# Designed miniproteins, single chains, continued (5): the designs that were tried, part 81

Each design is a single chain, and the fold is of that chain. pLDDT is the mean over its residues in the fold that is shown.

## One batch from the design tools (miniprotein)

Design m18801
Fold by ESMFold2-Fast:
Structure m18801 (fold): chain A 91 residues (1-91)
Amino acid sequence: DPLEKLKKALEEKNFDEAYKIFKEIVESGNRLDIDLALEILFEYAKKSDEETRQKIIDIVEKVIKELDFSPYELFFLRLVLKLMKEGIYSY
């Protein structure tokens, strides 16, 4: 289960593994899995310190830069990235 692997990688602060798993989920094109993976990243970032949050932001930003997205996927990913950067979810 790629979502369970993503959760484990984040809990272990293995950001290289988290990046690989997230990239594979996005490349699958499965919208539900992408949405759930973003929710996992968002929830983990929300409960993390600033250094860990930045590493999660870096994962999302790197995937956005490396993959060709549809306009809707790109909009959604950039919106999540903006919310993570602004720390709105930290309230």
Scores: mean pLDDT 74

Design m18802
Fold by ESMFold2-Fast:
Structure m18802 (fold): chain A 73 residues (1-73)
Amino acid sequence: SLEKYIDPEEVARYQKLFNVSEDVAKAVYLYSKAKASGKELEEFFGVPQGKISKLNDDLGVKELVAAVEKVLR
């Protein structure tokens, strides 16, 4: 399950840093771990990191989680 890849301290850090929900922070954390090869959120979604707070409004969290699950397998 995805839970074994989640560090709750890092998720809390992303929530505060980007001012996003826990689910979005988990998705960002998992994406970061899966794409450690330099593919940033900006490249993946075309959204600058400074605008990541918009993930709650603009980004399908389910689609993001599904994409990360495919990478982590």
Scores: mean pLDDT 57

Design m18803
Fold by ESMFold2-Fast:
Structure m18803 (fold): chain A 70 residues (1-70)
Amino acid sequence: MADDPEAALATLPGQRATPGNLLIAVSALGDEVVVELEDGTRHVVTREQAIAGTLPAELYERTIRAVRPA
C-alpha cells in the first residue's frame, strides 16, 4: 500500500482510474479530488465513491493524466 501519499500521487499519472488509485488520491488530497483523464476531461471523485468502488462510468479503466484537490 502507498505509505507516502505525496509519492503515491506522483505515480498516478499514466495509471488507470481504478478505485484503488483514486482512493490513493482522495487519501492524499482530501475527501474530493478532480481527476483529469488522458483525453483532458475532468471529473470530481469523492472518498465514498473510491471506497465503495462506485466510480462514474466515464472513469472506468480510463488513464489518469493528473489529480488535484477539488
Scores: mean pLDDT 76

Design m18804
Fold by ESMFold2-Fast:
Structure m18804 (fold): chain A 108 residues (1-108)
Amino acid sequence: GLEKVLEAIKPLVDAALKAAQEGRHDEAIRLLKQAMETAAKVGKELGLPVEDILGAATGPMLRFLEETDLDPERVAQAVLEALTKYISPELAEQAVQRTLEVYELRKK
């Protein structure tokens, strides 16, 4: 179940973080989008609950916000666009907004 989703996205998340840390912001956003689309697609194909799919996606999103200097709004928009290809816009938006709130609380 969930472990297969996390294994599938790990190389893309690791590559996206490295690209962002090296100042390759456009490549980092592209890789992050691919990771999020992979999480949603694989999770849906495995019949995982939407909450588990969103958890698998928002964990890496939060890490990306904490470990890179990318604009949080740009990161949020990229994740939202990727997730809404497979997940309802309402649920994807709620998950992304909650992740931004968690990031802001940890920042202060």
Scores: mean pLDDT 85

Design m18805
Fold by ESMFold2-Fast:
Structure m18805 (fold): chain A 70 residues (1-70)
Amino acid sequence: MKVEIDESLSGQELSDLIIEIKHKMSKEAQEKADKLEDEAAEKMEKSSVEERKELVIELAKKIVEIYEES
């Protein structure tokens, strides 16, 4: 099942949505999502402000894709 991510959501709202999606996933899928969050955080440290916003949105979409495969 596909979930659409609203790009106008704040960082906190996106985090809440990610948590809700992760709660519906298997434990193994949640661990993969956690690793993606860590990798995205490290990537964002080297990115511009504009790129960071795009990375947060892409992170949410990747977590949704893991949910679809789980």
Scores: mean pLDDT 74

Design m18806
Fold by ESMFold2-Fast:
Structure m18806 (fold): chain A 105 residues (1-105)
Amino acid sequence: MTTLSLDELEEWVYQLLEEEGVAEVVDGEILRSPTAPPPQSDENGNPTTFEDQVLLAAQHLLGYLERQRAQGRTEISLQDIEDLLRRNFDKEIADYLISYFRSRL
């Protein structure tokens, strides 16, 4: 089973967001890129653009990693990340993030 340090996975999430051009990472804080198109949401506030959905998924994953760190974990399995993403996000978004992480192994 492939295990990743929480710090490595957090760094990969930040790199993904910068490569998509929708967010900039400044002092460990995720800021929306000033050149990105304005965020689009449906009537219920759900993000509708691919980039906004990727940003939401990345933020959700970072929150999950922080909870794991708070529980004393230093590593997580790639399978746990894949299961988290597939459970909470559309297949296209989940598969995109999973493929990105697998490409960095």
Scores: mean pLDDT 72

Design m18807
Fold by ESMFold2-Fast:
Structure m18807 (fold): chain A 86 residues (1-86)
Amino acid sequence: MVEDLGNRARELGLRANMALGDMEGARLRGRAEVTRLERAGDDEGARRARERYDREIGELTSRYNSLLSEYNDALSEYNNALNKLS
């Protein structure tokens, strides 16, 4: 049903926005920690922090892109269903 397709698109959109928020949060946390360590003269700690956050951001970016793709597909299906009912 069209309502089910609309609900699916809405849920995927919300999940994509949450994943985007998580990714932005990780970037801000990583930048803050790296800056703090660099200011303390802990170059090795700063390097390790960059590596950890790069991995976390990479994983979150992959998740966001997957959800965004599913959202776009669901939105397309919803719009096609609406057009068929017109």
Scores: mean pLDDT 85

Design m18808
Fold by ESMFold2-Fast:
Structure m18808 (fold): chain A 68 residues (1-68)
Amino acid sequence: MKDVSGMSLEEALVQLQKELPEGTKVKLTLDDGRTFEVTVGSRSLPEELRKAYLEHRDTLKVKSAEVL
């Protein structure tokens, strides 16, 4: 898997969709220490992740991603 560390949430999600099969669950850790489970190919993000993205889009980066 490509290292998504330092990418924005949008860039990281696009990259995960390119590299991982649809339906793969990934644990994202953000620079502020928050963690979220996302499903590759899902049409919607978890509500808390959407809120974090909208509030901090320009400053919040992905720290790490782990395939579950």
Scores: mean pLDDT 71

Design m18809
Fold by ESMFold2-Fast:
Structure m18809 (fold): chain A 76 residues (1-76)
Amino acid sequence: SLVEQAVELLRAGRFAEAAEVLRQLGLHGLAEDAEMLARGEARMIRNSLAPFIALLPEHAPLLRAYEEAANRLAAE
């Protein structure tokens, strides 16, 4: 599925490619955040992720992969 593709791309650190898959899913806000991760803006994104936690349950794996990616970059 596109959700599984986006999850794998986020976990692989392929944020620009993940953003394109997220746009195909209609998740334009999360796609913009993935583009920020591609630019190394992890701290800003981590602080803004709270509004996205209220999204649909089927997107939970995607939100977890995103949080993991943001935390990994923030730890560097």
Scores: mean pLDDT 70

Design m18810
Fold by ESMFold2-Fast:
Structure m18810 (fold): chain A 64 residues (1-64)
Amino acid sequence: MTPKELLEALKEKGIEVDEEEFERITGIKDLNKELSDEEKKRVTKFLRLLGIELEEDDGIIDED
C-alpha cells in the first residue's frame, strides 16, 4: 500500500487529507513508494491524530 493509495481511499470516504500535512507528520516524502512497517505505524498515528477510527456505521473495532 502506498500513501497515494491510502489518501485516495480516504477521499472516497469523504475524508480529504493534505499531502503536505501527511508528509510533515509521517515523514514520508514519496507518496508512490510502498509503505514499510515503520511507516505504517506512523500512518496509523496520523489517522488517529485526525480522529479517524475506521468506524462508519459498521465499525470493525474489536471484531478483528
Scores: mean pLDDT 68

Design m18811
Fold by ESMFold2-Fast:
Structure m18811 (fold): chain A 59 residues (1-59)
Amino acid sequence: SAELEREKLILRKNLYQISIAAEELVVERSKDPALVEKHKETIERLREIVKEIEEQIAK
């Protein structure tokens, strides 16, 4: 059903948001500029995925 598919998208979004929080913690605690840059790239990718999921939910 459409309702079940929407609930699955919401759950998937929440899982990606948890991953973003974990990546942000690494960025906050790391002293290595190259590692910080790599994790920031990962955060940007994950945020784009969340945005795509939010757009699907908003349909």
Scores: mean pLDDT 87

Design m18812
Fold by ESMFold2-Fast:
Structure m18812 (fold): chain A 87 residues (1-87)
Amino acid sequence: MEEEKKELIEFVREAGKKYGLSDEQIEKLVAFLEKNFDSLLKLDEETLQRLADFYEEMAKTSKNPEIQKIYRVFAEFLKKLIEIKKK
């Protein structure tokens, strides 16, 4: 569990850098994930997939470039979490 959490946090940092988030934004996102990790793990695959699809849509329609980047990272994170849950 702790190893999976660490893998997800590292994934988010890499995705955040790739999509151009600032270090401050990445650390805020990491803090959110650490706080909500247990709650996210309780969600089933269907719910996680629906959330990923929602954030992908929000990334496409957002007028704020910074929010667009955050939603994109969130969508990628949720997809990664689904992969980990299928193990």
Scores: mean pLDDT 79

Design m18813
Fold by ESMFold2-Fast:
Structure m18813 (fold): chain A 89 residues (1-89)
Amino acid sequence: MSEEQKQLIDAAIHEAEDLAAWAKKQGNSKLAELLENLINKLKEHRDDIEKVIALIEEAIAEVKKLNEPGADYVAAVLQGMLDLLKSHL
């Protein structure tokens, strides 16, 4: 894995942490729990960009199913991360 790919994965983890903190402040426990689960999995697979991509794709699908306030915003941010990671495969 390249240094650029490692930096993008680290950026995705930090962005997901910011989203989880935001969801907690909004009182959306379901969205926060989903994002915290994603963060833990991303940290476990930090050296596997294809697995990181798959985990983000799964998280986007689950966020869209929640139909909760803020889900569209979180899905859009996660999609931006996904598109950036895929552009560096």
Scores: mean pLDDT 86

Design m18814
Fold by ESMFold2-Fast:
Structure m18814 (fold): chain A 68 residues (1-68)
Amino acid sequence: MGEELLEGIDYALELARQAENEELVEEAKRLREEAIKAIDAKDSKRMLEIGQRVGELVQRAKELIAKK
């Protein structure tokens, strides 16, 4: 559960870097910090919320990459 969330964030961070968008890179870094805190707290609701935001970031990064 927690490792899958962190893997998803690392994937989003890689896509943000490929998109050359510093705002998305910083957002992915913040999501990673929030995910670690949620995992440590065993907060399943927060982990789900973070997962949704990760999915949105992945979609935005992919759209930017496709426009290159």
Scores: mean pLDDT 83

Design m18815
Fold by ESMFold2-Fast:
Structure m18815 (fold): chain A 89 residues (1-89)
Amino acid sequence: DPDKVNEAMYEVVLERKEELRRMAEALRDVNPVAARELESAVIYAERGDKVSAAYYAGVGLSLAMGSGGSRPEVARVAREMVEEAMKRV
């Protein structure tokens, strides 16, 4: 059910928004697209836009997971956030 997946991701983004902001800052010089997507996820989550928050989080976290060569800690946290959202569905 896409609505359950979107809701789960929105909840994780809203609960962990401070970590997502720190991840975006850490990615800014190595993957600026990932940084922007994660920042957008937080902005939309704070506005209550669950669909946009989930979309930007999905893209941003996937890109962050791919950044493990430059930012292994950020890639690990991104994987943990995706796994947490999937456990809620």
Scores: mean pLDDT 88

Design m18816
Fold by ESMFold2-Fast:
Structure m18816 (fold): chain A 73 residues (1-73)
Amino acid sequence: DKAEVYRKLAEEYADKDPTVSKIMELRALLEEYKKDNSFESQVNEGVVQVELAVLKTVDPDAYKKAEELFEKS
């Protein structure tokens, strides 16, 4: 459900704002990994969370924009 919304937003913003699109893709992957309780999925979830934390540090404005777009959807 949430993963599908994030994927749709990633596609919509691919040409308009590639950084926002990337944040949406990572958010979609995070939601997918949360559904699988395997050790492998937990490791992958951690990797995606680190990538999101880096993007939040490097481009906080794009990160905030991505959050606001998801809240409005």
Scores: mean pLDDT 84

Design m18817
Fold by ESMFold2-Fast:
Structure m18817 (fold): chain A 94 residues (1-94)
Amino acid sequence: MSPEEQIELVFQVMQEVVKPRAEELYKELDEMIAKKEPLEKILEKIEESKKRMEEAVLQKAKELNLSPEQIRLMLNEIETFKESLIKRAKEKVA
């Protein structure tokens, strides 16, 4: 598999596995912020959802026999997404 094909497969898995979960999380976080829930509770929701996204990605990676490098790329994207949500939550709840 070419490097380009390996990256494309990573993007495809992220779109199929992570994107729907990320969209649901955005909606839930917006509802929590609108209800003025404590920042601590919002951060707990982000961490729980991150764990579920990582578990789903690892399961799909096993099914597709993805390389450790492909797995690392996907986990790094999930971590970046989590950090972005934490920053947004802190800015909106402050």
Scores: mean pLDDT 82

Design m18818
Fold by ESMFold2-Fast:
Formats: structure tokens, C-alpha cells, sequence
Structure m18818 (fold): chain A 89 residues (1-89)
């Protein structure tokens, strides 16, 4: 089966946590990653939740060092990028 990659970039935020909803086929194997983008890429903790509606929710949480860096650079925009790898059943 071919693995499909879904990428979502969110609008600029000051939040230590961000969430995105995506559609994924029922029964698919899911692997998520999240990154905070501020001059460079920082890995965020990614959590995947499947809702009763069939929607998949990706939640990204920045580590404390990345939050501190963002707070020290309020002139710069912080973006979240989410990647969901979807392998059909």
C-alpha cells in the first residue's frame, strides 16, 4: 500500500500548543509529527486522536526551550507544521 503524506501549516501563533483536524481513511495506520517554525525547525510533541466523527486531530506541544525562545523573539512569527503519514489498511 502507498503511504500518503498530509502536511498542514497553521497561521502564526503565540500558543505553546496547536491543534489541526484532518480527514483520514477509517482503519488506516497513522503516524504524526509536529514542528514549531521560528527561523528554524523545532520538533514538538505530537499526539493523534481519532474522533467519533472519523476526523483525526493532531495536537502539537512545544518543549519549554522552544517556548522560551519564542518569548525572547516576539518580533518573529511562530508557525506550526503538522505532518500525518497515512498508510491504508
Amino acid sequence: SMTMIITRELPPTSSAQATVEVDAPEGATLKGSAYALLHKEFEAEAKITRLPSGKVVLTGTMNVDTVRLAQQHPEDELFYRFTLEVTPA
Scores: mean pLDDT 76

Design m18819
Fold by ESMFold2-Fast:
Formats: C-alpha cells, sequence, structure tokens
Structure m18819 (fold): chain A 91 residues (1-91)
C-alpha cells in the first residue's frame, strides 16, 4: 500500500539525516509529499507521482556520484529508488 511505502521512505529519510545527507533527505521528503497527495487519486495519477518521485531520486543519485559521495549514501538512494520501483509494479 502507499501508506507502507511512505513509512519506509520516512525511515530512509531519517537514515539520510543521520548520515548528514540533506540532499537525499529533502528528495525523499518531496517523494513522501507527492505520495501523500495521491491517497484518493486514480492508479494512473499514483503511477505518475511515483514516476516524478523516481526522477527526483535519480537526479539525487547522479549528483552524489558526481560529488563522490560515500557508498553508504549511494546505497541509501538506490534503496529508495528500488522501493518506489516495487511500489509502481504492485499498483
Amino acid sequence: SIDEVIEQLEELAERAKKLGDSLTASAIEDAIRLLRESENESTEEQLLRIDIALGLLRITLGVHKLTNASEEVLKLVEEAIELLDEAAESL
């Protein structure tokens, strides 16, 4: 469910904050906002919002790769991307 995905994203955002990664935390918080707004929307709109969230996280991953972020940071962003990809497949 979208609520379960939001809960897992909230845990990832907290992990990003503990790592000092404000960029990833902000991107995940924006993803959470997009998903919360989809609660009463069609499957098509939920998928579009997940696609937007995935775009934000993929940009974040690209920035971190260019700035030589730690493997821990890169893995966290990849975990968030995988979570959203799995959510899209289950809709």
Scores: mean pLDDT 86

Design m18820
Fold by ESMFold2-Fast:
Structure m18820 (fold): chain A 85 residues (1-85)
Amino acid sequence: MEEEVRALEAEVRRLAAELGMEDLAKRLLMTAAGLPLAERKALLEMVVAQLRRILAEPDEEERQKLLKEMFEELEEFEEAIGKER
């Protein structure tokens, strides 16, 4: 489990760096670090899938829209987690 989470964290950093979004990676990893291990893994798997999808988008305008949606989803998720704790 810890090895899987560590691999996912490394993949998030790598994908975010390719997009020039290192601050997004830091924010996501901080959010994930506050979660129980199972929830942390689920969040990181979702983020990796979304970042891979964004990198595969050939249209720059659509890519920027997907990045904005990801930031909004992260804010909603952080608020929901804060309320459910």
Scores: mean pLDDT 76

Design m18821
Fold by ESMFold2-Fast:
Structure m18821 (fold): chain A 61 residues (1-61)
Amino acid sequence: ERREEMLERVRQALEEHFGRPLTEDEVKTAEILVDQAEKDTAARRAGARSPEELGALSDAL
């Protein structure tokens, strides 16, 4: 739906996962990943993210 909502959820999840606030570079990387995901995620528009997908985002940062 809204990119801003997806980005905020990803950012919060990553901050909780790392136990620290994200750096500027990590936030920018998460934003790029969300933009890429939106292009190919018509199916995920309807669903919640799996823990595996959140793990992949963490590893990419």
Scores: mean pLDDT 66

Design m18822
Fold by ESMFold2-Fast:
Structure m18822 (fold): chain A 105 residues (1-105)
Amino acid sequence: KTKEAVEAAKPLYDELVKLTNELNKTLEEAQEAASEGDVERARELLEEARKLLEQVREQAEKLIETLEKNGASEDVVQQVRDGSERRLANLERQLEELEREVEEL
């Protein structure tokens, strides 16, 4: 039952939101460090952001698997998968752009 699957997945969703917020904050801090010319700090923050991005990806996969295993409808699973893939692609692009900018400093 989809409602039961969503409720079972809630802790994973909450963790995904937490990790995504932490990643966004780290990227913002990295961009600020880069704008100040603090290359070492920017590189440190980008390394942290890369680790957080991998954690976000792993957490999203666990969320999708948990929804599937607990009987969420294919439509709900597909919506979560599509949303996750789009969000991850945007975060990866932002990280890669910042990494390239820092390399030019």
Scores: mean pLDDT 86

Design m18823
Fold by ESMFold2-Fast:
Structure m18823 (fold): chain A 85 residues (1-85)
Amino acid sequence: SDDEVLRAALEEVRRILSKLPDLSDNQKFKIRLAVHFTVREALAARDPAVQRRALDLLADHLRTEFHIPQDVVDELRARLAELLA
């Protein structure tokens, strides 16, 4: 179900955020919200092109706004893409 995909996506975010100790609680909350809305949009659209663009936008936001390392962002993006497939 879409709820199971969303739950799995949020668990991946929790796992990744646990490895980034320098992020504030407010930053972690904003990242969880960004992933939540991105995954919900991708699931609702049912269009691989919209899904890819949503994940690209999320990845760019995590890198530029939160200064998350590129390798960590790439891992999260790949896992989210796998869950949405």
Scores: mean pLDDT 85

Design m18824
Fold by ESMFold2-Fast:
Structure m18824 (fold): chain A 89 residues (1-89)
Amino acid sequence: SSVEKSLFKKLMNLFFKKSDNFKEEAFNLGKELYQYDVSKGLPPLSSKALAANKKHFIDFAINLGVEHEIAVERVQYFFEGYEKAQLSA
């Protein structure tokens, strides 16, 4: 949907822009994704599904030319935000 595309665009921008608050931005985007999924009536993602999605996003970022360590760190903060929102629900 348009919301998912917007969130994805924001996440992509975090990979390529230097930002003093990239960790907080990535974390908050993960929380936004969880809230969006809940608004659609989707069930919480299992630990296996979260791990698979994390790997897919890392691989996708690397394929776009993002350095491995940057891809891993930013995707990790994104999914930490998602998981924190899930646990707080």
Scores: mean pLDDT 75

Design m18825
Fold by ESMFold2-Fast:
Structure m18825 (fold): chain A 65 residues (1-65)
Amino acid sequence: AREEAIEFLQSLGLPRAVAEEIVEFAIRSGDPDAAGARLVSEHGVVLTREQGRRLGELLERALEE
């Protein structure tokens, strides 16, 4: 759900407000990949392969609520 995605992004060191913006962007766009790209380009977050996979999974679940 949305909260799990927000909590995961916070675990990466993002403030809650930024995490909420990224999750909301994914939901509004329907594009988890675009949200991930925004995280890297606008917030300078470098994801490991494992972190990227986990984020994708959580954002997909947030879209389904």
Scores: mean pLDDT 79

Design m18826
Fold by ESMFold2-Fast:
Structure m18826 (fold): chain A 113 residues (1-113)
Amino acid sequence: SAIEEKKKVLEEWFKKVEEILKKAEPYLSPEAVKKLREVLKKTKEEALKKIEANDIAGLKKTLVSGLGKIIEIIEENVPAEKKAEGDKVILELGKVTGETITRLNAIEKEAAA
């Protein structure tokens, strides 16, 4: 079903974001790492509820909002001397989330046909 396919895409997004965030973790305090993991977990839980409600617009908004919070934490907490490393992580997070939104849009179009 379209719902099960969206759940699979969300799970793949979550795993990819976790892997990308591990690259920033050496430059962050334990408190900042904990905050990142909490935001990511809450974003996944909220996104899952949007999938179950068949709210694709809300799903996309949840992922973009969650990404924005993650980026803010990285920008505020990565030391100035590691800004280039932080910026690479932010770019990779944006790319993965953009690719995820594209996949979700494709599923929606196929389900609407």
Scores: mean pLDDT 88

Design m18827
Fold by ESMFold2-Fast:
Structure m18827 (fold): chain A 110 residues (1-110)
Amino acid sequence: SAEAQLAAVDARYEALAARLRELEKKIKEALEKGDKERLKEILEEVNDLTAEAHAWLRAQLAAATTAEVAEHIRAAQARLAGLAADIYALVSETEPELADEALAALEARL
């Protein structure tokens, strides 16, 4: 049912948001330590999770048979983009070049 599809999108988004919040804590720790290699590694994990989620949402959107389901999926895509942007904004306060490089790498995979 459409209701079940919407619930599945919401559940996946909430799980991803929780995982990204865990990575944000690791980013803050790496920034505090000045560990650029660790920061780059964590940003690669953020990009992998974000790219996988966008690929899944694109597949869900392609399978959507109603405007309401399609709009809900597009809202989830926008919310996901916002979460990633918040992480890059956090990194850019200290390491703007690394943030820009990681964001460009993510955009190339979307």
Scores: mean pLDDT 86

Design m18828
Fold by ESMFold2-Fast:
Parts: C-alpha cells; structure tokens; sequence
Structure m18828 (fold): chain A 74 residues (1-74)
C-alpha cells in the first residue's frame, strides 16, 4: 500500500529513499500517507529530513531541528 511504501522509504538505510520520504511528506495530498510519515519521523528523527533540509539551501546549517519540527507539524 501507499502507506507501507512511504513508511519503508522513511525507514530505509538508503539516503535517496529517505529524501524521497521527506519530500513525499511535504507534497502528498494523501492524508493517510502524511499521517504515517509524520508518525515515523516523530518517533525516530530521521536523517532523511536532514537530507531534505540540506538540499533546501538553508543559510543556517545549525537549524535542522527547527526545520524538522516545522515540517512535521505542517
């Protein structure tokens, strides 16, 4: 299912898969997928979220925790 696929991406040891999961959280219109991704990322703060933040070109390199909080609560 889409939920299982999204959770697997978020928990993947592969950096590319984790980046895809974080982007999916930001872009998916599917409420179930968003809920599952938020649940995984809140329980286990993920390197995937950090990868997306690094790719965003943030000027403050030490602000990943703040950006993670914003994304998870969006």
Amino acid sequence: SAVEEAVALAESPDEADRVRAARLLATTPDEKVREALREVLLKNPSEALLSVLLGSGQPAASEPATEMERLLRA
Scores: mean pLDDT 63

Design m18829
Fold by ESMFold2-Fast:
Structure m18829 (fold): chain A 94 residues (1-94)
Amino acid sequence: MEAEEKKILEEAKKKGIPEEHVKAYLEAKKKFPEPSPEAAAYLSGLLAKLEPPEEQKRIEEEVRNLELSEEDRRNAALFFEAAGRPDLAKEILE
């Protein structure tokens, strides 16, 4: 886990991604200790900031099409708020 976190931080610096986004990802990961496939897709959504724009759009579409339980939706909303995407958090809860 720690080695992966360091790698993510280094990749974020290379791509000009703010450290705040990386910290949001790490905090969200703590809220999903055993993520469902849906929660894992949401965590991957933050990592999409490290990917080309084409891949980021694909991941956002996959997240939108996920069928989530009420608890998963609430947790995913917290994740997106922490990741600086309050628009996606509201979309999930509505």
Scores: mean pLDDT 58

Design m18830
Fold by ESMFold2-Fast:
Structure m18830 (fold): chain A 65 residues (1-65)
Amino acid sequence: GKTQLIAYRQLLEFAKSIGINASEDLPPIYQAPTLSTKVEILYAKGKITEEQKKLFEQLLSQIYP
C-alpha cells in the first residue's frame, strides 16, 4: 500500500545516505536481505550509528509486516 511504498523509498534513500548503492530494479522482498547484510557490516565497522540501524529495522517492518 501507500505506507509500504513510502517506507521502501525511505529505505533506498537511507541506503544511499550511508554509501550503499541499492538496486531499484529489484522488488523490496529481494532487496532487503542484501541491504540487511550491508547495514550489519557497516554497523560492525562503526560506520553507522545505532539510531541509523534502528531506522533501517523500522522501515523494513513497514515493508514486510
Scores: mean pLDDT 69

Design m18831
Fold by ESMFold2-Fast:
Structure m18831 (fold): chain A 86 residues (1-86)
Amino acid sequence: SRREVGERLVEIGEKTLKGELTAEEALERARELEREATDPRARLAAGVAEGMIGIAIGVGKVIKDEKFAQEMAGKAAIDMGRAALE
């Protein structure tokens, strides 16, 4: 459901901010949620999170800052998860 996808995106983001997931692991989990999502808005939220996390990883590689990538990826997943829950 949309709620389940939203809650899982928030969990992915919180774990990423705590350093329990890398930005790359957060990206993989967001992709899995997008594939599993049957609700169009849930799929869109997961897809946008995937795109934003991908950008965070790219920026982190350019500036050579993995912590920046993790922080941005975590925030993106939380924001999109909250959007899916509304």
Scores: mean pLDDT 84

Design m18832
Fold by ESMFold2-Fast:
Structure m18832 (fold): chain A 89 residues (1-89)
Amino acid sequence: SFAETIRRLGERTAEAIEAGDEFEKDIYLSLLLMGVAVAITTLERKGDLEAAAELRRAADEFVEAARAGDAEGVREAARRLAELVAEAE
């Protein structure tokens, strides 16, 4: 599922942070955020504005954790994003 893809990309982002690999971190981060942006746009087009807003907030938390180099925070935020995406599908 798309939710499972988000969870895997989040795990790879966290692993890249733990390895100190900024290049891989940025790749996995970008792929995850691109997928979330598509989900947000789909929800907004359906009129599910509250669900779209929750995804935006969770995406912001994911970016904050990644920027802070917080691998566990990245895993937590990615798990939340995956749960929200699964509910919205």
Scores: mean pLDDT 87

Design m18833
Fold by ESMFold2-Fast:
Structure m18833 (fold): chain A 117 residues (1-117)
Amino acid sequence: AADPAAVAAHEAQAPKAAAFLQAVEAGEGRVEVTWTEVTPDGVPVYHAVVVTEAGEFYYALATEDKAKAEELLEKTKADPNLAIGNTAEAQALAKAMKEELLAAGFKAAGVGIYVKK
């Protein structure tokens, strides 16, 4: 089930989230991505902070596109704390992975938070 605190945070930020997603769509945002773990079935998880003038949002994504997740990881491999700055690839991956997560049965539990039962 969804966390009531996360649901409340999502609802409180709904207008800001819409403006944020519009800014990301326009390419005005930057994505900072760190890969830290894999799911039990071997799917990479990346943690991302997406920063725009409308605000910043944290999210953790488990992705079925392992190749793209590994590509992002390789860019940070020399320094595990190094975020990948504003890149078209990182933004495209983040958008594609939101769609893939919903298609794969993940449900939104808050702004940028996705859970699979």
Scores: mean pLDDT 48

Design m18834
Fold by ESMFold2-Fast:
Structure m18834 (fold): chain A 68 residues (1-68)
Amino acid sequence: SAAEEFKKRLLEHAAELLKQKVLSLAPDAEVEVEIVDEETIKVTVKLGDETKVYEVKIEDILTFEPEL
């Protein structure tokens, strides 16, 4: 349905924003972003020998700040 397509586009946009936010804070990091479900985006940040994994709820996207 059109509503399902719209929700999918919103999640894809949110995932891209999270990836860009992490890269703006740590440009040398390897960042992977995965949409887990309708409310959760998984962000994996690899910086040197450290790997950090965050699960970000849609409600927390604007306030999300990785510990780097």
Scores: mean pLDDT 78

